# Designed miniproteins, single chains: the designs that were tried, part 91

Each design is a single chain, and the fold is of that chain. pLDDT is the mean over its residues in the fold that is shown.

## One batch from the design tools (miniprotein)

Design m3152
Fold by ESMFold2-Fast:
Structure m3152 (fold): chain A 83 residues (1-83)
Amino acid sequence: TSAVEALSQAIEDAAEAVPKDAPFNERLATAALAGAEQAKKLGMSQEVVDKFREIAEMYRNGAPQEQINKKLEEAEELLKKSL
C-alpha cells in the first residue's frame, strides 16, 4: 500500500468520525487537518503538511470549491514529489 493510499484512508476515516450534524465545510476542514497530521507522521515534506493545513483553513472560511480544488491539485503534485 502506497503512502498516498494510507494518507487518503486517514482523511476518509477522519471525515467519517465527524458528527453527522456538523456543517459540511467543518467536516472537510477536520478531514484536511487529519491529512496534514498523517502526512507529518509519514515523514512527508513540510510543504505537503502546510498545504493540507491551508486547504483546511479554506474549507473553514467557506472559500469557493474551485479555489479549494486548485489547492488540492497543488497538494497532489507535492505528494508525487514527496514519494
Scores: mean pLDDT 74

Design m3153
Fold by ESMFold2-Fast:
Structure m3153 (fold): chain A 81 residues (1-81)
Amino acid sequence: VPEEEIRAFAEAAVNRDVEKLRKIYEESKLPLYERHALFVAAENLLSGAGKEFVLETVKNFGGDPEIAERLIAEVERLRAA
């Protein structure tokens, strides 16, 4: 997964921009499983969900938890800046 895609989802989540999240998802060229995992993780982070809940939700959806962890790290980096 390209870092630019992770950053785009993270920025939308931090800014609570649901429309931008949807646009990134629709325009993404990533496989559905990866793209959907990023969207689900970003949507839950945007809603204030904690790390454990996000990771469990992504796993239950059948998404890659490593991608979710990378997104969580980027969201935390942006919030700390």
Scores: mean pLDDT 81

Design m3154
Fold by ESMFold2-Fast:
Structure m3154 (fold): chain A 66 residues (1-66)
Amino acid sequence: SEKEAYELALEALKKLGVSDSALKAAENMYQTNGLENFLMAVALIAIRKGEPELADKLLKLYKELK
């Protein structure tokens, strides 16, 4: 579900140890641009942090929303 996808992405951000400013920017993206853009942003952050398996999981959720 959309709620489960959002909660998974938020938990992923916390586990990746992103800065407070990056977390707020991602949450603002969800509020203004919706879940799809939020999932893509979190997946990109996961790639940058060296967590490709987590990025793949987020991208699969993104594709399921289409």
Scores: mean pLDDT 79

Design m3155
Fold by ESMFold2-Fast:
Structure m3155 (fold): chain A 86 residues (1-86)
Amino acid sequence: NPENLDEVTKEHLSKLLEKILATPAEQQAQFAAEYAAQLRALGMTPADAPAFLTNLRSYFDSLPLTPEQRAKVDAFLAALEAALAA
């Protein structure tokens, strides 16, 4: 596969996007904080966060999102970056 993503990663990213788009703008920060807590529980360290965020942003940037969907994704990513840095 030219994208070098396994099926589990693709399924996870697809489900994450679905949840972001279903979440109201005012709840994106809470959802991002909850997701960051889950990533930390799975062993993510602050050193892992930049590479993870870069890959996640690259994935979302590859998608044909509407301006409204893009705004939700951008809000989620900004909140997630802040949550993972704390």
Scores: mean pLDDT 80

Design m3156
Fold by ESMFold2-Fast:
Structure m3156 (fold): chain A 75 residues (1-75)
Amino acid sequence: SDTVAQLERISALLDQAVAGKATKEQIEEGLALAKEMDLKFAEQLFQGALDGKLQETIDRIAAPGREAARELARE
């Protein structure tokens, strides 16, 4: 299906961006696809990659989950 193909493409582009192997054109493609599909976290990650702040963006998005996991680990 079209949606599955678009999600697989976004996933592949995110993997390349995280690995530091994505071109600017590939990051821009991923950003456009994420916006079209209203995938807000993927949109933030691709925008972060364009701004040279991908790791900072990953850390910001993951922070609430990491804090929750830390609190659960104290139980």
Scores: mean pLDDT 81

Design m3157
Fold by ESMFold2-Fast:
Structure m3157 (fold): chain A 86 residues (1-86)
Amino acid sequence: DVEEKRQKALEEVEELLRKRAEEEGVPQEKVDEILAKLREELAKFSDEVALAILEAKLLFDEGREDEALAEYSEILRKAEEELAKE
């Protein structure tokens, strides 16, 4: 379930990034580079943390900054917990 939600959220972030790039005249090559780096960074985290990161990005893009900040705080907490668990 979390893996499925992570994949869906990642696809939504990709669609939003490509749409904004089209609107702002950013080359698709740059979007591909950003997405590749995002995928690489997300692969370092658990599916739960990666999903939370993607959800926070979607909330921020919707202009729901307060909710995005709350989600980022949760992401930092979980990431620190995973690092300490090591």
Scores: mean pLDDT 68

Design m3158
Fold by ESMFold2-Fast:
Structure m3158 (fold): chain A 83 residues (1-83)
Amino acid sequence: TKKILYIPAGGTAALVEAPSIEALRNAGHEVQEISGLATDEEIAAEIKKFQPDIILAGQQFVDRVQKIADKIGFKGEVRTFGA
């Protein structure tokens, strides 16, 4: 079982991601969501609070989220869909 922080892509891309997220929840992983429109400080605070094993970000946000994760010393994986 893993803790996964999910940052949805904007628009219709989030609908494409939804079945994969549901499959992760059904497999017994703990999935918490935060908006990709959140500030860097809000995303950093959520990573620190939730302590995810994996951060799964929509393609639009993955580079920004990786930078935030690196800045705070996050040791887990940052991934996107279809990579």
Scores: mean pLDDT 81

Design m3159
Fold by ESMFold2-Fast:
Structure m3159 (fold): chain A 70 residues (1-70)
Amino acid sequence: SLLDKVIRSYLLTLAPDGQSISVETLVEELLSLGFSEEDARAVVAQLAPDGQSISVEDLKAAIEAAGEAS
């Protein structure tokens, strides 16, 4: 889906090494998009349930699985 492509491009921009995105980096990006600090933290909590970082590899796998399962 278009959403999957957007997320993948965003991940590559924020983590060019293809490893992970820090919670702080993602919060800053969301704030730049017009989200409040509270909303940005809520989004990060959904994407990083462990509260530390978001794995680019795991997110790419989930995006591909969603594309084939849906």
Scores: mean pLDDT 64

Design m3160
Fold by ESMFold2-Fast:
Structure m3160 (fold): chain A 96 residues (1-96)
Amino acid sequence: MEKEVVEQVQKLLKEGRYDEAARLAGDFFKKSELEVRFLRISHLAATSKEKAIEEIERMEKEGLISKELAEALKKALETEDQSAVDEAEKLFLEQL
C-alpha cells in the first residue's frame, strides 16, 4: 500500500537525496519511515559505514527499532557479510 510514495522515496534515496526521502516518509508514513531509513542505511553501507551505523544508533535511541535489531544491523555493517545483511533486513521487515 502507498506504493507510489514508497517508490518516490526509493528513487530519492538512489539519487542521494536522503534528507528529502526521510522527510517525505516522516510527514506521510510513520511506518514507512522505518523502511526508508533502513533502505538508506543499506545504501549508505556501500559508501560510508560510519554514517550507516550512526543512523542505526539514532533509530534505536528514538525507539523506532529494538536494541536487538539495532545490534544485528551494526554487526552486519561491521562484518560486511552479505548473508548477515540480508538476515537483518528480513528481520526488520518481519518486525513491521
Scores: mean pLDDT 69

Design m3161
Fold by ESMFold2-Fast:
Structure m3161 (fold): chain A 90 residues (1-90)
Amino acid sequence: SEAKKKVLEYLEELEKLFEEAKANPSERDSYRAKITGIVSEMLKVADEELAKLVYKLMNSIMEGFRNPERFDEYYEKAKELIKEAKKLLE
């Protein structure tokens, strides 16, 4: 209920920040820090099933930042993982 709503808000904020990071390559270090903060907050309230998806999502996001030439590939993977997480919340 409340925890599900809070996680949904974090997923929406994360999706928006990642979209902004895609649009602003020169600012990606700043967005990486913000995204890491949101993921950390989300993991505090996520159940075991959701936490598994959040870890996969974090790995995809970090690989995107680590490999800027492949950012779009990891961005698409992250978007699919966000959709899967939202479906778990109904």
Scores: mean pLDDT 82

Design m3162
Fold by ESMFold2-Fast:
Structure m3162 (fold): chain A 68 residues (1-68)
Amino acid sequence: GPAERALAGAATYALEGDAAATARAAQKMVENGGLSEAEAQAVIDAARAGDGAAAAKHVGDGGRKTFG
């Protein structure tokens, strides 16, 4: 659904190293209930630090917790 698509998009932006797009996608996922505020902050912090792999991992970990 829309939340799973937003999660996949955020992970893709994170792996591409686009910190700004990753931050916007993480915020959208909080609004859609796919991530908690704390989970989104971890994604944003990792992306802004230039660690796209860690940002993508945080997106994936949050997705597993929310969707199984």
Scores: mean pLDDT 75

Design m3163
Fold by ESMFold2-Fast:
Structure m3163 (fold): chain A 97 residues (1-97)
Amino acid sequence: NAMEKQALTDRAKAAAEESIKRKEEFDKLGKEMNEQTDKVIAEMEAGTVEEAERLANELIKKAQETADKYGPGGKNIAKQVIDKVNKALEEIKRRKE
């Protein structure tokens, strides 16, 4: 039945459009968070280990707040930011100790 297939297709298109909008929103958020993370890491590298730990903790808190605000999609972005910051902090400690 062509009419039944059309109705299913229209619902699939609406779901796909919503998915695309959500993906674009998270892609933009991820890009902005990554750019901020890179700036914070540069500041961490320029300072002391104590300052690096403080900056890392502040950014991790902000990433967690983003996860809470945006739900499951935000959690993936937050995980990437937290992992990147923790790796940078370990490397800074290794270089400065």
Scores: mean pLDDT 79

Design m3164
Fold by ESMFold2-Fast:
Structure m3164 (fold): chain A 88 residues (1-88)
Amino acid sequence: AELTVESEGDPEHRDLEPEQAEELVKAARENIDSLTDPSVRKQAEIALKAGEAGGLRTVVYDADGNLLGEAVGLEAIRALADELYEAL
């Protein structure tokens, strides 16, 4: 099954711990200049914005465009990933 994952920074739902936000910003800054693939670069830009906003939102769709789940915050996103991984 093919999943479409959309992630963005969410400043209205600040659920990232300061340490996690700093880690995302650092990782994105270190990797963004080395990325040659436009899709991977966009993912790094989303991570940077998420870290700067202090919040991350992720929405997952199946191959037919049906909503499978939505999560706000790093812990909820990890829980959603685990649930979807068990369902595959």
Scores: mean pLDDT 63

Design m3165
Fold by ESMFold2-Fast:
Structure m3165 (fold): chain A 77 residues (1-77)
Amino acid sequence: MTLEEIDRQIAEAEKELATASGEKQKVLREIVRDLGAISAVLRAREAGVITPEQADERIAELKKDIEENRKKLEELS
């Protein structure tokens, strides 16, 4: 996963947030937060602050959380 891909997903989620309310807005905020966390992990890896292995493990956890939240979002749609 690249920073460009993450930035695109953040922009898409923020666009949905602009028209969302209630529970849907709450879930979208969680998705945006997790995408932002992935961005931070990728930057930390590029800076040599964390290992590629540590970055991959954290990104996998965040991706799983995003997938669960996207399923919840589908139920709300």
Scores: mean pLDDT 83

Design m3166
Fold by ESMFold2-Fast:
Structure m3166 (fold): chain A 65 residues (1-65)
Amino acid sequence: MENLRKAAQLAKDSGRPGLAGFLEGTAELLEKYNVDAEKYREEFVETAKINGSEEDVKIVEEGLK
């Protein structure tokens, strides 16, 4: 969850408010259900590749490393 919030901050700082909102919302959802975000790191990166730009992918990869 901390890594998702870090990725959201990187997205916000990079002018990607939609991606930032997605990452924050996902962090809240995973926290509510006590799910470890690290288990889904590859899925978050793949989601960014499908729905985002190359810059969005880099933000997610850097934030979730």
Scores: mean pLDDT 72

Design m3167
Fold by ESMFold2-Fast:
Structure m3167 (fold): chain A 73 residues (1-73)
Amino acid sequence: MKKVEVIMKKEIEVDGQKIEVELKVTATIGPDEITYELRIIAKTQQDADKAAKHGQKSLDEAINKGKEKAKKY
């Protein structure tokens, strides 16, 4: 199976507070399926939860970068 990874460090602003998160997209290309895995990595659970709830634009950007990289395989 072929595997591609995209890592993005993002700053997300929620309620006037800046939250630093790492978004990791792993695309695994197999003969029968393609899997996209998005990981939100933050220093605290609260920051991870805020990124998941309020960081939709950054999450979409990370997933799209993963898809584009996967297309080359």
Scores: mean pLDDT 78

Design m3168
Fold by ESMFold2-Fast:
Structure m3168 (fold): chain A 69 residues (1-69)
Amino acid sequence: ASFKAVLSKPASTEDVASALKPFQVTALTVVGTHAYFSAPSSTNLADVAAALKSTLGVDAEVQQLPVPS
């Protein structure tokens, strides 16, 4: 599934990838405060936000994106 995370401050693609390593993230792209990635549809959004806060010290609003129509 596709996900979007809006970060409280900018982070590098490398830092976000390291924080999200446990979630089997693929196709990660980071643009400023916005991170877009693919992960299993069973991925818990609260766990992703907690990992970003724990690893990078950033608050994140994480949402699952709808399939593009």
Scores: mean pLDDT 80

Design m3169
Fold by ESMFold2-Fast:
Structure m3169 (fold): chain A 64 residues (1-64)
Amino acid sequence: AEEDAKLIQEVSARVAAEGLTPEQIVELLIEYAKKYGKKDAVKAFAERRLALGSLTEEQYEKVK
């Protein structure tokens, strides 16, 4: 959905701007999933980060 794309863009921009560590990225994704109920969009973002090597499989499991 368009809203999901906007959420992914917002999270990506924040990660880049703040220089977040993988641990901080996991915490941010958990917060966004809980706050906005956008679990599918958050999972898609986490899967992309995992594929790029910027997130570990253990960290990805915490976001599910």
Scores: mean pLDDT 69

Design m3170
Fold by ESMFold2-Fast:
Structure m3170 (fold): chain A 89 residues (1-89)
Amino acid sequence: MAPLTEEDLAQMEEYEAYLAKYGEEMMARLEKHMEAAGLSEEERARVREALRVAREARRRALELARQGRGQEAVDVAAEGERRARAILA
């Protein structure tokens, strides 16, 4: 796998800062979209859990990247995506 660059780290930090600032607004908007789409409470709970798992994995990946552990950061992010997709399946 390709090593993380300084530009990759900066993009990860920007994205996490964006989610920290706008995450609740984005979640409120998503909740309205899910309700409009007719999703059940169980289906909405799965979507919320998948997003929580994905964000937690990205935060851990960012911390590893800051420590120069780029390969572990990529692996943690990829595992988080797989787990989030499994929750939605």
Scores: mean pLDDT 79

Design m3171
Fold by ESMFold2-Fast:
Structure m3171 (fold): chain A 84 residues (1-84)
Amino acid sequence: KEEVKELLRRAREAALAGDVEKALEYLERAAEAARPLSPEVAKRLEQTIRQAREAKKAYPDQPELVGRGLAIGVESNLAMVEKA
């Protein structure tokens, strides 16, 4: 649980900095760590990763916009992990 939360915090920080690639790396690690703890959380994280990759393709010249959207998604996922 703590490892997933820490990875999500790092993903949020990277996303807010506009480093979408680094944020996605942390999210992929968080999803992997979440699978043995909660398959539902892992599926939600995988959905967030897919949505972020689509946004990156749609807005390749706007990393700040993509990063801000991703950060909101990560904050939602972090709240879910903390309450579960």
Scores: mean pLDDT 80

Design m3172
Fold by ESMFold2-Fast:
Structure m3172 (fold): chain A 61 residues (1-61)
Amino acid sequence: MGEAAVKRFRFAYPGLVTDELEEEIRRAAEEGKNLQPIVDKLLDKAMEEAEKIRGVKLEKK
């Protein structure tokens, strides 16, 4: 069910999933591998993009 995993990641992190990362997600999901390292990479990218767009630190409180 690698395709379903790819769709979920693209929905959660639009514009951040590259073709290479899509293949990694699909293969890992099909093999039942832990997806946490991929999630961590995407979270870091999402945080950096959001901070850049807003010009402000996300978690300041």
Scores: mean pLDDT 71

Design m3173
Fold by ESMFold2-Fast:
Structure m3173 (fold): chain A 71 residues (1-71)
Amino acid sequence: MLTEEQRAELEQAIAEALAKGEITKVYHVTFVTKSGVKLELTIAQSAEFPLSDEEIKKRIEELEKKIKEKE
């Protein structure tokens, strides 16, 4: 879990990276684990190494599977 200070620092870093053109897209994904824990993920897409929407979806699905398997 991120502290309030870590969240503020992350938001600032994302805003600066967007302003510099280092990232092009930010995705906010929320899902619920088998145990009922709500998880929030922020995925930033690099301008230098762009991923397709299909690849991003695949990575999110794999992460969800791993979390459900762990519980």
Scores: mean pLDDT 67

Design m3174
Fold by ESMFold2-Fast:
Structure m3174 (fold): chain A 81 residues (1-81)
Amino acid sequence: SPEEERARFDALLARVQAIVDEFLEKSKNATPEEKQKLYDEARQELDRILAEAERHLSPELVEQFRAFYDVVRAYLDEVVK
């Protein structure tokens, strides 16, 4: 149903936010090497969530999710520098 699909979309967004929050918290005290490893792990988790979104959401919600994902990726790329 549209309601169940929206709930799934919101749950996926919440999981992305949790991954970002964890990365930011862990990277505060990380060496450059540890920060790169944390970033690679966060990217793998985000890619899994994107794949789940592509499998279960409508094309319209996938497009919205990808736009959000691209913004998150750009932000994390800036933080890891």
Scores: mean pLDDT 86

Design m3175
Fold by ESMFold2-Fast:
Structure m3175 (fold): chain A 99 residues (1-99)
Amino acid sequence: MSIIEQVEKLIKEAKEKLKDASSKEAIDIVFELTKQLTEVAKKNNLSGRVIALIEASLTSLAMLISTSYRYNIPLSSEEIIERLEKAGKAIIEVIKESL
């Protein structure tokens, strides 16, 4: 399995979990995905730029979910999944540039 296939699989699994997740569960899912993706990047000796993008993109999403929930305007599962899809595409693109 290529590193890209591993990353795509982890993002797909996270998206599936997000379909029925509360805002709090969604934050936990995004943090777990961040941990899994950074482990894959480190094990494959990817550049610090890839690790930084993973952490920045997914932490930004988790913070948006948290802030929206706190201000009583929670994001829908569909919007969280769309935002994760966009972040995932950016991460995959930077990984391709690093290979």
Scores: mean pLDDT 87

Design m3176
Fold by ESMFold2-Fast:
Structure m3176 (fold): chain A 68 residues (1-68)
Amino acid sequence: STKEKLIEEVNEFLDNIHKSYPDLDVEGLKKEAEEKILKAKSVEEESKILSELMEKVQAFMKEADANA
């Protein structure tokens, strides 16, 4: 399904980021994203979920890079 593919793409993205940022809570982010995507009622909701996930990841990366 479209949602299964989206969840797979999110998981792959987070696994790739985890290689550079081992302290990132990848399992927590994967679980949160999967739950939200499965509950989404529209493509617009899915896009919002992805945008919020990207903002969280980018904020973590900026903080980690500043403290390295």
Scores: mean pLDDT 84

Design m3177
Fold by ESMFold2-Fast:
Structure m3177 (fold): chain A 64 residues (1-64)
Amino acid sequence: SMESVLERFRQRLRAARSLEEMVQVFRETQDEIQKIAKSKEEEDEMLDRAHLLLSEVSAERLAR
């Protein structure tokens, strides 16, 4: 489901060891979203949510 893709993305971002790995995780998630989305509207919504998750996890990491 969309929720499981985004939850996996969040977990992978938190487990990433470098900025480069976070970028790779984001790219892989974008590819997965494009393949599973049933409409452009759903794809855009999932990508927006993925961007928010990336920003949230990045902020959490900077607060170390």
Scores: mean pLDDT 82

Design m3178
Fold by ESMFold2-Fast:
Structure m3178 (fold): chain A 72 residues (1-72)
Amino acid sequence: MEVIEEMKKRVAALAATLSEADKAALERLWEGLLFALEEVAKLNGYDEEVIKEEAEGILAVLEEVAAELKAQ
C-alpha cells in the first residue's frame, strides 16, 4: 500500500535526526503502530482516503515523539 510505504519513508527520515538509542525507540514504536494499522486495514478494507487520514494521525504522533526525544 502506497500510504504505508510513504509513512515508512517519513518515519525513517525522522529517525535519522535522532541519536542511535532514540532512533531504536522510535522505530520500535513505529513497528507496533504499523502492525496495528495493517491489521485494521486487512480486517475492514478501509477506503484509501480513510487510510491516509489514519496514517497522518499516526505520523503526527510519531513526529511529536521525535521532537520530544530531540529536545533531550
Scores: mean pLDDT 74

Design m3179
Fold by ESMFold2-Fast:
Structure m3179 (fold): chain A 92 residues (1-92)
Amino acid sequence: IEEKIELARKAGGAFSLAAEYARQGNFDEAIKYAEEALKYLDGLDLSDPYVKKARENAEKGIQAARDGNYEEAAKYFELASKYAQKYVEKLL
């Protein structure tokens, strides 16, 4: 598997975990996994629309988690995961 596909899959998985922790109200773990996923995205093409949307949604999810908004945080992390997956599909 190519390096970009591997990084995007790791990002998507980390965002999915962030969404699960946000739904549980565990914001510290949710933010931790979202920040880990953002580090994986830094290894990708930052000009790509799917990478940009994954980053934007992750940042919104982190802010919602900090505001104590469990539903919005989970929603944004799920969107970030979906955009990371769309980037994988684009490369296949």
Scores: mean pLDDT 85

Design m3180
Fold by ESMFold2-Fast:
Structure m3180 (fold): chain A 86 residues (1-86)
Amino acid sequence: KLSELSAKVVGRVVAAAYYASQGDIETAKEDVLGAIETAKEIARLNGNEDAVKRLDELEQKALEAKTPEEILNIVREIIKVSDEAV
């Protein structure tokens, strides 16, 4: 289950980066929010409350994101949190 959830996060952040690079902010934002939700599930399963808190902060940033640069910065932070939470 954890491996499947990790694969979902990777797939969504790759999709988000792709759509952000194409200027499709709405689709990129949906993928980022999905990646954050799945990453929060992984963090909760691992009992990593610090990772959950950081992902909650990234979720707020994702909801407010308006530019490709903002989406790509959030993608980088999701990857960093996910690597540190495992």
Scores: mean pLDDT 81

Design m3181
Fold by ESMFold2-Fast:
Structure m3181 (fold): chain A 80 residues (1-80)
Amino acid sequence: MAEAGERLAELEPGGRAGRLGREAVEASKEAEKAKAAGDGAAYTGAALRMIGSLLTVVLLGERGEVSREAGELAREALGM
C-alpha cells in the first residue's frame, strides 16, 4: 500500500491522486510506528486511513476525476 501511495504521488504530483497517495504513505508510516509500539488501536486507525485514501482514488478514477492509471493502481493495491 505504501508503494502504491508513492507511485500515485509520482503519477500526479500536483493532482488529487498524488495528494491522496501522499496521505496513504503518511498513514503507512503511522501504521508501522503503531505496530512497532504494539498499539493495535493506532495501527487499525492508520490502516483504515490508508485504505480510505486509496479507495477514494478508485472512486475518483471511476468518475474520471483522476487518471485511469491512478484508479487502476489504487484498485490493484486494494486487491480489487
Scores: mean pLDDT 83

Design m3182
Fold by ESMFold2-Fast:
Structure m3182 (fold): chain A 76 residues (1-76)
Amino acid sequence: ADERDLAMAERVAELSRQADKAFAEGKYDEAIKLYREALELSREGARTGSHPEAFESMARYLEDKIAEVEAAKAAA
């Protein structure tokens, strides 16, 4: 296993969990910031890692989540 890719994926997961909590608490700006940090790491993993498809899937999920939070913020 690529230890670097695993560490990056774990960081993405942790940032995503923190963002999910912020979103659930109505902290839209914090959630967007955390999802964007996770997205940047996912894009880096897709570019430099040995498992680009996994990181590309994470990036798509995070892009969708950012759009969801932005829509929720606009509706609030």
Scores: mean pLDDT 85

Design m3183
Fold by ESMFold2-Fast:
Structure m3183 (fold): chain A 112 residues (1-112)
Amino acid sequence: MSAAAEEARRLGKEAEKAIKEGDVESAKRYLERMLELVEEHPEDEDALRAAAESLTRAAMTALKLGNKEAAEEVLRAAQRLLDLARRVKAPFEVEILAGVAVLTAAVAVVFN
Protein backbone atom coordinates (compact mmCIF):
# COMPACT_ATOMS: atom_id res chain seq x y z
CA MET A 1 0.00 0.00 0.00
CA SER A 2 1.22 3.50 -0.83
CA ALA A 3 2.03 6.18 1.79
CA ALA A 4 -0.92 8.22 0.46
CA ALA A 5 -3.25 5.21 0.89
CA GLU A 6 -2.01 4.67 4.48
CA GLU A 7 -2.55 8.37 5.32
CA ALA A 8 -6.04 8.34 3.67
CA ARG A 9 -6.97 5.33 5.84
CA ARG A 10 -5.64 7.07 8.98
CA LEU A 11 -7.59 10.28 8.19
CA GLY A 12 -10.71 8.17 7.54
CA LYS A 13 -10.40 6.48 10.95
CA GLU A 14 -9.96 9.88 12.65
CA ALA A 15 -13.08 11.19 10.83
CA GLU A 16 -15.10 8.13 11.94
CA LYS A 17 -13.91 8.61 15.55
CA ALA A 18 -14.85 12.33 15.44
CA ILE A 19 -18.34 11.41 14.14
CA LYS A 20 -18.76 8.89 16.99
CA GLU A 21 -17.77 11.64 19.47
CA GLY A 22 -20.21 14.14 17.88
CA ASP A 23 -17.33 16.39 16.77
CA VAL A 24 -18.62 17.37 13.32
CA GLU A 25 -16.02 20.14 12.82
CA SER A 26 -13.08 17.75 13.40
CA ALA A 27 -14.75 15.14 11.16
CA LYS A 28 -15.09 17.76 8.37
CA ARG A 29 -11.40 18.72 8.76
CA TYR A 30 -10.20 15.09 8.51
CA LEU A 31 -12.45 14.41 5.48
CA GLU A 32 -11.23 17.58 3.72
CA ARG A 33 -7.57 16.61 4.37
CA MET A 34 -8.25 13.10 3.01
CA LEU A 35 -9.82 14.54 -0.18
CA GLU A 36 -6.97 17.03 -0.67
CA LEU A 37 -4.53 14.11 -0.34
CA VAL A 38 -6.27 11.99 -3.02
CA GLU A 39 -6.73 15.05 -5.29
CA GLU A 40 -2.92 15.56 -5.06
CA HIS A 41 -2.40 11.85 -5.95
CA PRO A 42 -5.22 11.10 -8.46
CA GLU A 43 -3.13 8.34 -10.10
CA ASP A 44 -2.82 6.43 -6.78
CA GLU A 45 -5.58 3.83 -7.11
CA ASP A 46 -4.87 2.44 -3.61
CA ALA A 47 -5.34 5.92 -2.10
CA LEU A 48 -8.62 6.43 -4.03
CA ARG A 49 -9.85 3.01 -2.83
CA ALA A 50 -8.82 3.74 0.79
CA ALA A 51 -10.69 7.08 0.66
CA ALA A 52 -13.82 5.44 -0.83
CA GLU A 53 -13.79 2.70 1.85
CA SER A 54 -13.27 5.33 4.59
CA LEU A 55 -16.19 7.45 3.31
CA THR A 56 -18.47 4.40 3.18
CA ARG A 57 -17.62 3.60 6.84
CA ALA A 58 -18.08 7.26 7.86
CA ALA A 59 -21.47 7.40 6.07
CA MET A 60 -22.62 4.20 7.83
CA THR A 61 -21.46 5.57 11.20
CA ALA A 62 -23.34 8.88 10.68
CA LEU A 63 -26.46 6.92 9.64
CA LYS A 64 -26.22 4.58 12.66
CA LEU A 65 -25.80 7.49 15.12
CA GLY A 66 -28.50 9.68 13.51
CA ASN A 67 -26.04 12.56 13.14
CA LYS A 68 -27.47 14.59 10.23
CA GLU A 69 -24.71 17.26 10.32
CA ALA A 70 -21.97 14.61 10.12
CA ALA A 71 -23.90 12.86 7.32
CA GLU A 72 -24.02 16.16 5.35
CA GLU A 73 -20.22 16.54 5.60
CA VAL A 74 -19.68 12.89 4.56
CA LEU A 75 -22.11 13.39 1.63
CA ARG A 76 -20.10 16.40 0.36
CA ALA A 77 -16.83 14.47 0.69
CA ALA A 78 -18.26 11.37 -1.04
CA GLN A 79 -19.63 13.47 -3.93
CA ARG A 80 -16.18 15.10 -4.37
CA LEU A 81 -14.51 11.67 -4.44
CA LEU A 82 -17.09 10.29 -6.93
CA ASP A 83 -16.52 13.29 -9.23
CA LEU A 84 -12.73 12.81 -8.97
CA ALA A 85 -12.98 9.05 -9.64
CA ARG A 86 -15.05 9.66 -12.79
CA ARG A 87 -12.73 12.45 -14.00
CA VAL A 88 -9.52 10.39 -13.62
CA LYS A 89 -11.13 7.16 -14.95
CA ALA A 90 -10.43 5.34 -11.68
CA PRO A 91 -11.08 1.58 -11.40
CA PHE A 92 -14.81 0.79 -11.49
CA GLU A 93 -14.64 -0.55 -7.90
CA VAL A 94 -13.60 2.92 -6.63
CA GLU A 95 -16.55 4.56 -8.43
CA ILE A 96 -18.93 1.91 -7.00
CA LEU A 97 -17.61 2.38 -3.43
CA ALA A 98 -17.80 6.19 -3.72
CA GLY A 99 -21.37 5.85 -5.09
CA VAL A 100 -22.34 3.62 -2.14
CA ALA A 101 -20.91 6.26 0.24
CA VAL A 102 -22.96 9.00 -1.50
CA LEU A 103 -26.17 6.94 -1.28
CA THR A 104 -25.59 5.92 2.37
CA ALA A 105 -24.80 9.52 3.44
CA ALA A 106 -27.83 10.86 1.49
CA VAL A 107 -30.09 8.35 3.32
CA ALA A 108 -28.57 9.50 6.64
CA VAL A 109 -29.28 13.17 5.77
CA VAL A 110 -32.91 12.50 4.69
CA PHE A 111 -33.87 10.16 7.57
CA ASN A 112 -32.19 12.09 10.46
Scores: mean pLDDT 88

Design m3184
Fold by ESMFold2-Fast:
Structure m3184 (fold): chain A 99 residues (1-99)
Amino acid sequence: MVRELLEEKMEEEGLSERAREIAYELLERWLARLREALQRLGISEATIRRALEYGDPAARRKIAEKLGISEEELLKELEEAVEAIVNEAKAIEEEERKE
């Protein structure tokens, strides 16, 4: 699910191969931090995986309830994170080209 959102945004923005590689690296780091935070709230890795990798609605609802937000707000936060990752990847690639 989250990787599919990233792939769609990268296609819309016309990212280069290098920027795409950076975006995937940034996504993995962001997901690692999110997984750690959710595990501290007592959410199992299996539930986290079902929600974030497979897009299971029941798993997403459980995470949203634990965070005290709506499922719609959770989806919006995921979309905003993807947009931030794409923008950061473009900025990093641009800086690499200036060196």
Scores: mean pLDDT 81

Design m3185
Fold by ESMFold2-Fast:
Structure m3185 (fold): chain A 115 residues (1-115)
Amino acid sequence: EEKLKEEKKRVALTTAGAMSLIADSLKGIIIRLEEDVEEAREALKELLKKVREMRELAELIPEVTKKLEEVARKVEEAYRAAEESKEEGIKKAKEALELAKEAIELAEREAERLE
C-alpha cells in the first residue's frame, strides 16, 4: 500500500510537470498557427504523441488518465481543423490548452491527496 501510494504520487507530480510543458508548447503553437499553419500542425502532431505517452504513464490515476484522453482528443481535433481552417485550428488548440490546465490542476490535487 505505502509503495503504491508513493508511486502514484510520483506519477501525479511527473504528469503535472510534463503537462505544464505541454501547456507551454500549446501556447507557442497557438501563436505559430497565426504565422505558419504547416509548422504548427507538425508541432500539434508531435504534441499529440507526448500527451498519449503521458496518458499511458498516468494509468495508475484513472481521473488523470481520463483528462489526458480529453486533452489528446482536442489536440487531434486542432490538428485536423487547422488543415481546413486556421481559425478553427486556433479555437481547438485554445480548448486543448484549457483542458491541459485542468489536467495539471487535477494531477496536483491527486499528489496533495496522496501525502
Scores: mean pLDDT 86

Design m3186
Fold by ESMFold2-Fast:
Structure m3186 (fold): chain A 74 residues (1-74)
Amino acid sequence: LTEEIVERLREVAERARSERDREMLLAGADLIEQLKLSPAQALQVAEEVVRALRDEEDRRLAEEMLKEMRKKYE
């Protein structure tokens, strides 16, 4: 579960238009992985990362992915 959240954040990072947004997405994924967060904590980190994104299209892509993760794990 947590591994899938990490993978999805990294996938959005690969498609990110903004270098800053890409770094934010990767930092969030790395944080979740290194701290061995629970699925609920991983979702909270993912939500915080998505809110911090500055590029409108990067944020929309990340929000859609976050919705799918929530449906699958909550």
Scores: mean pLDDT 82

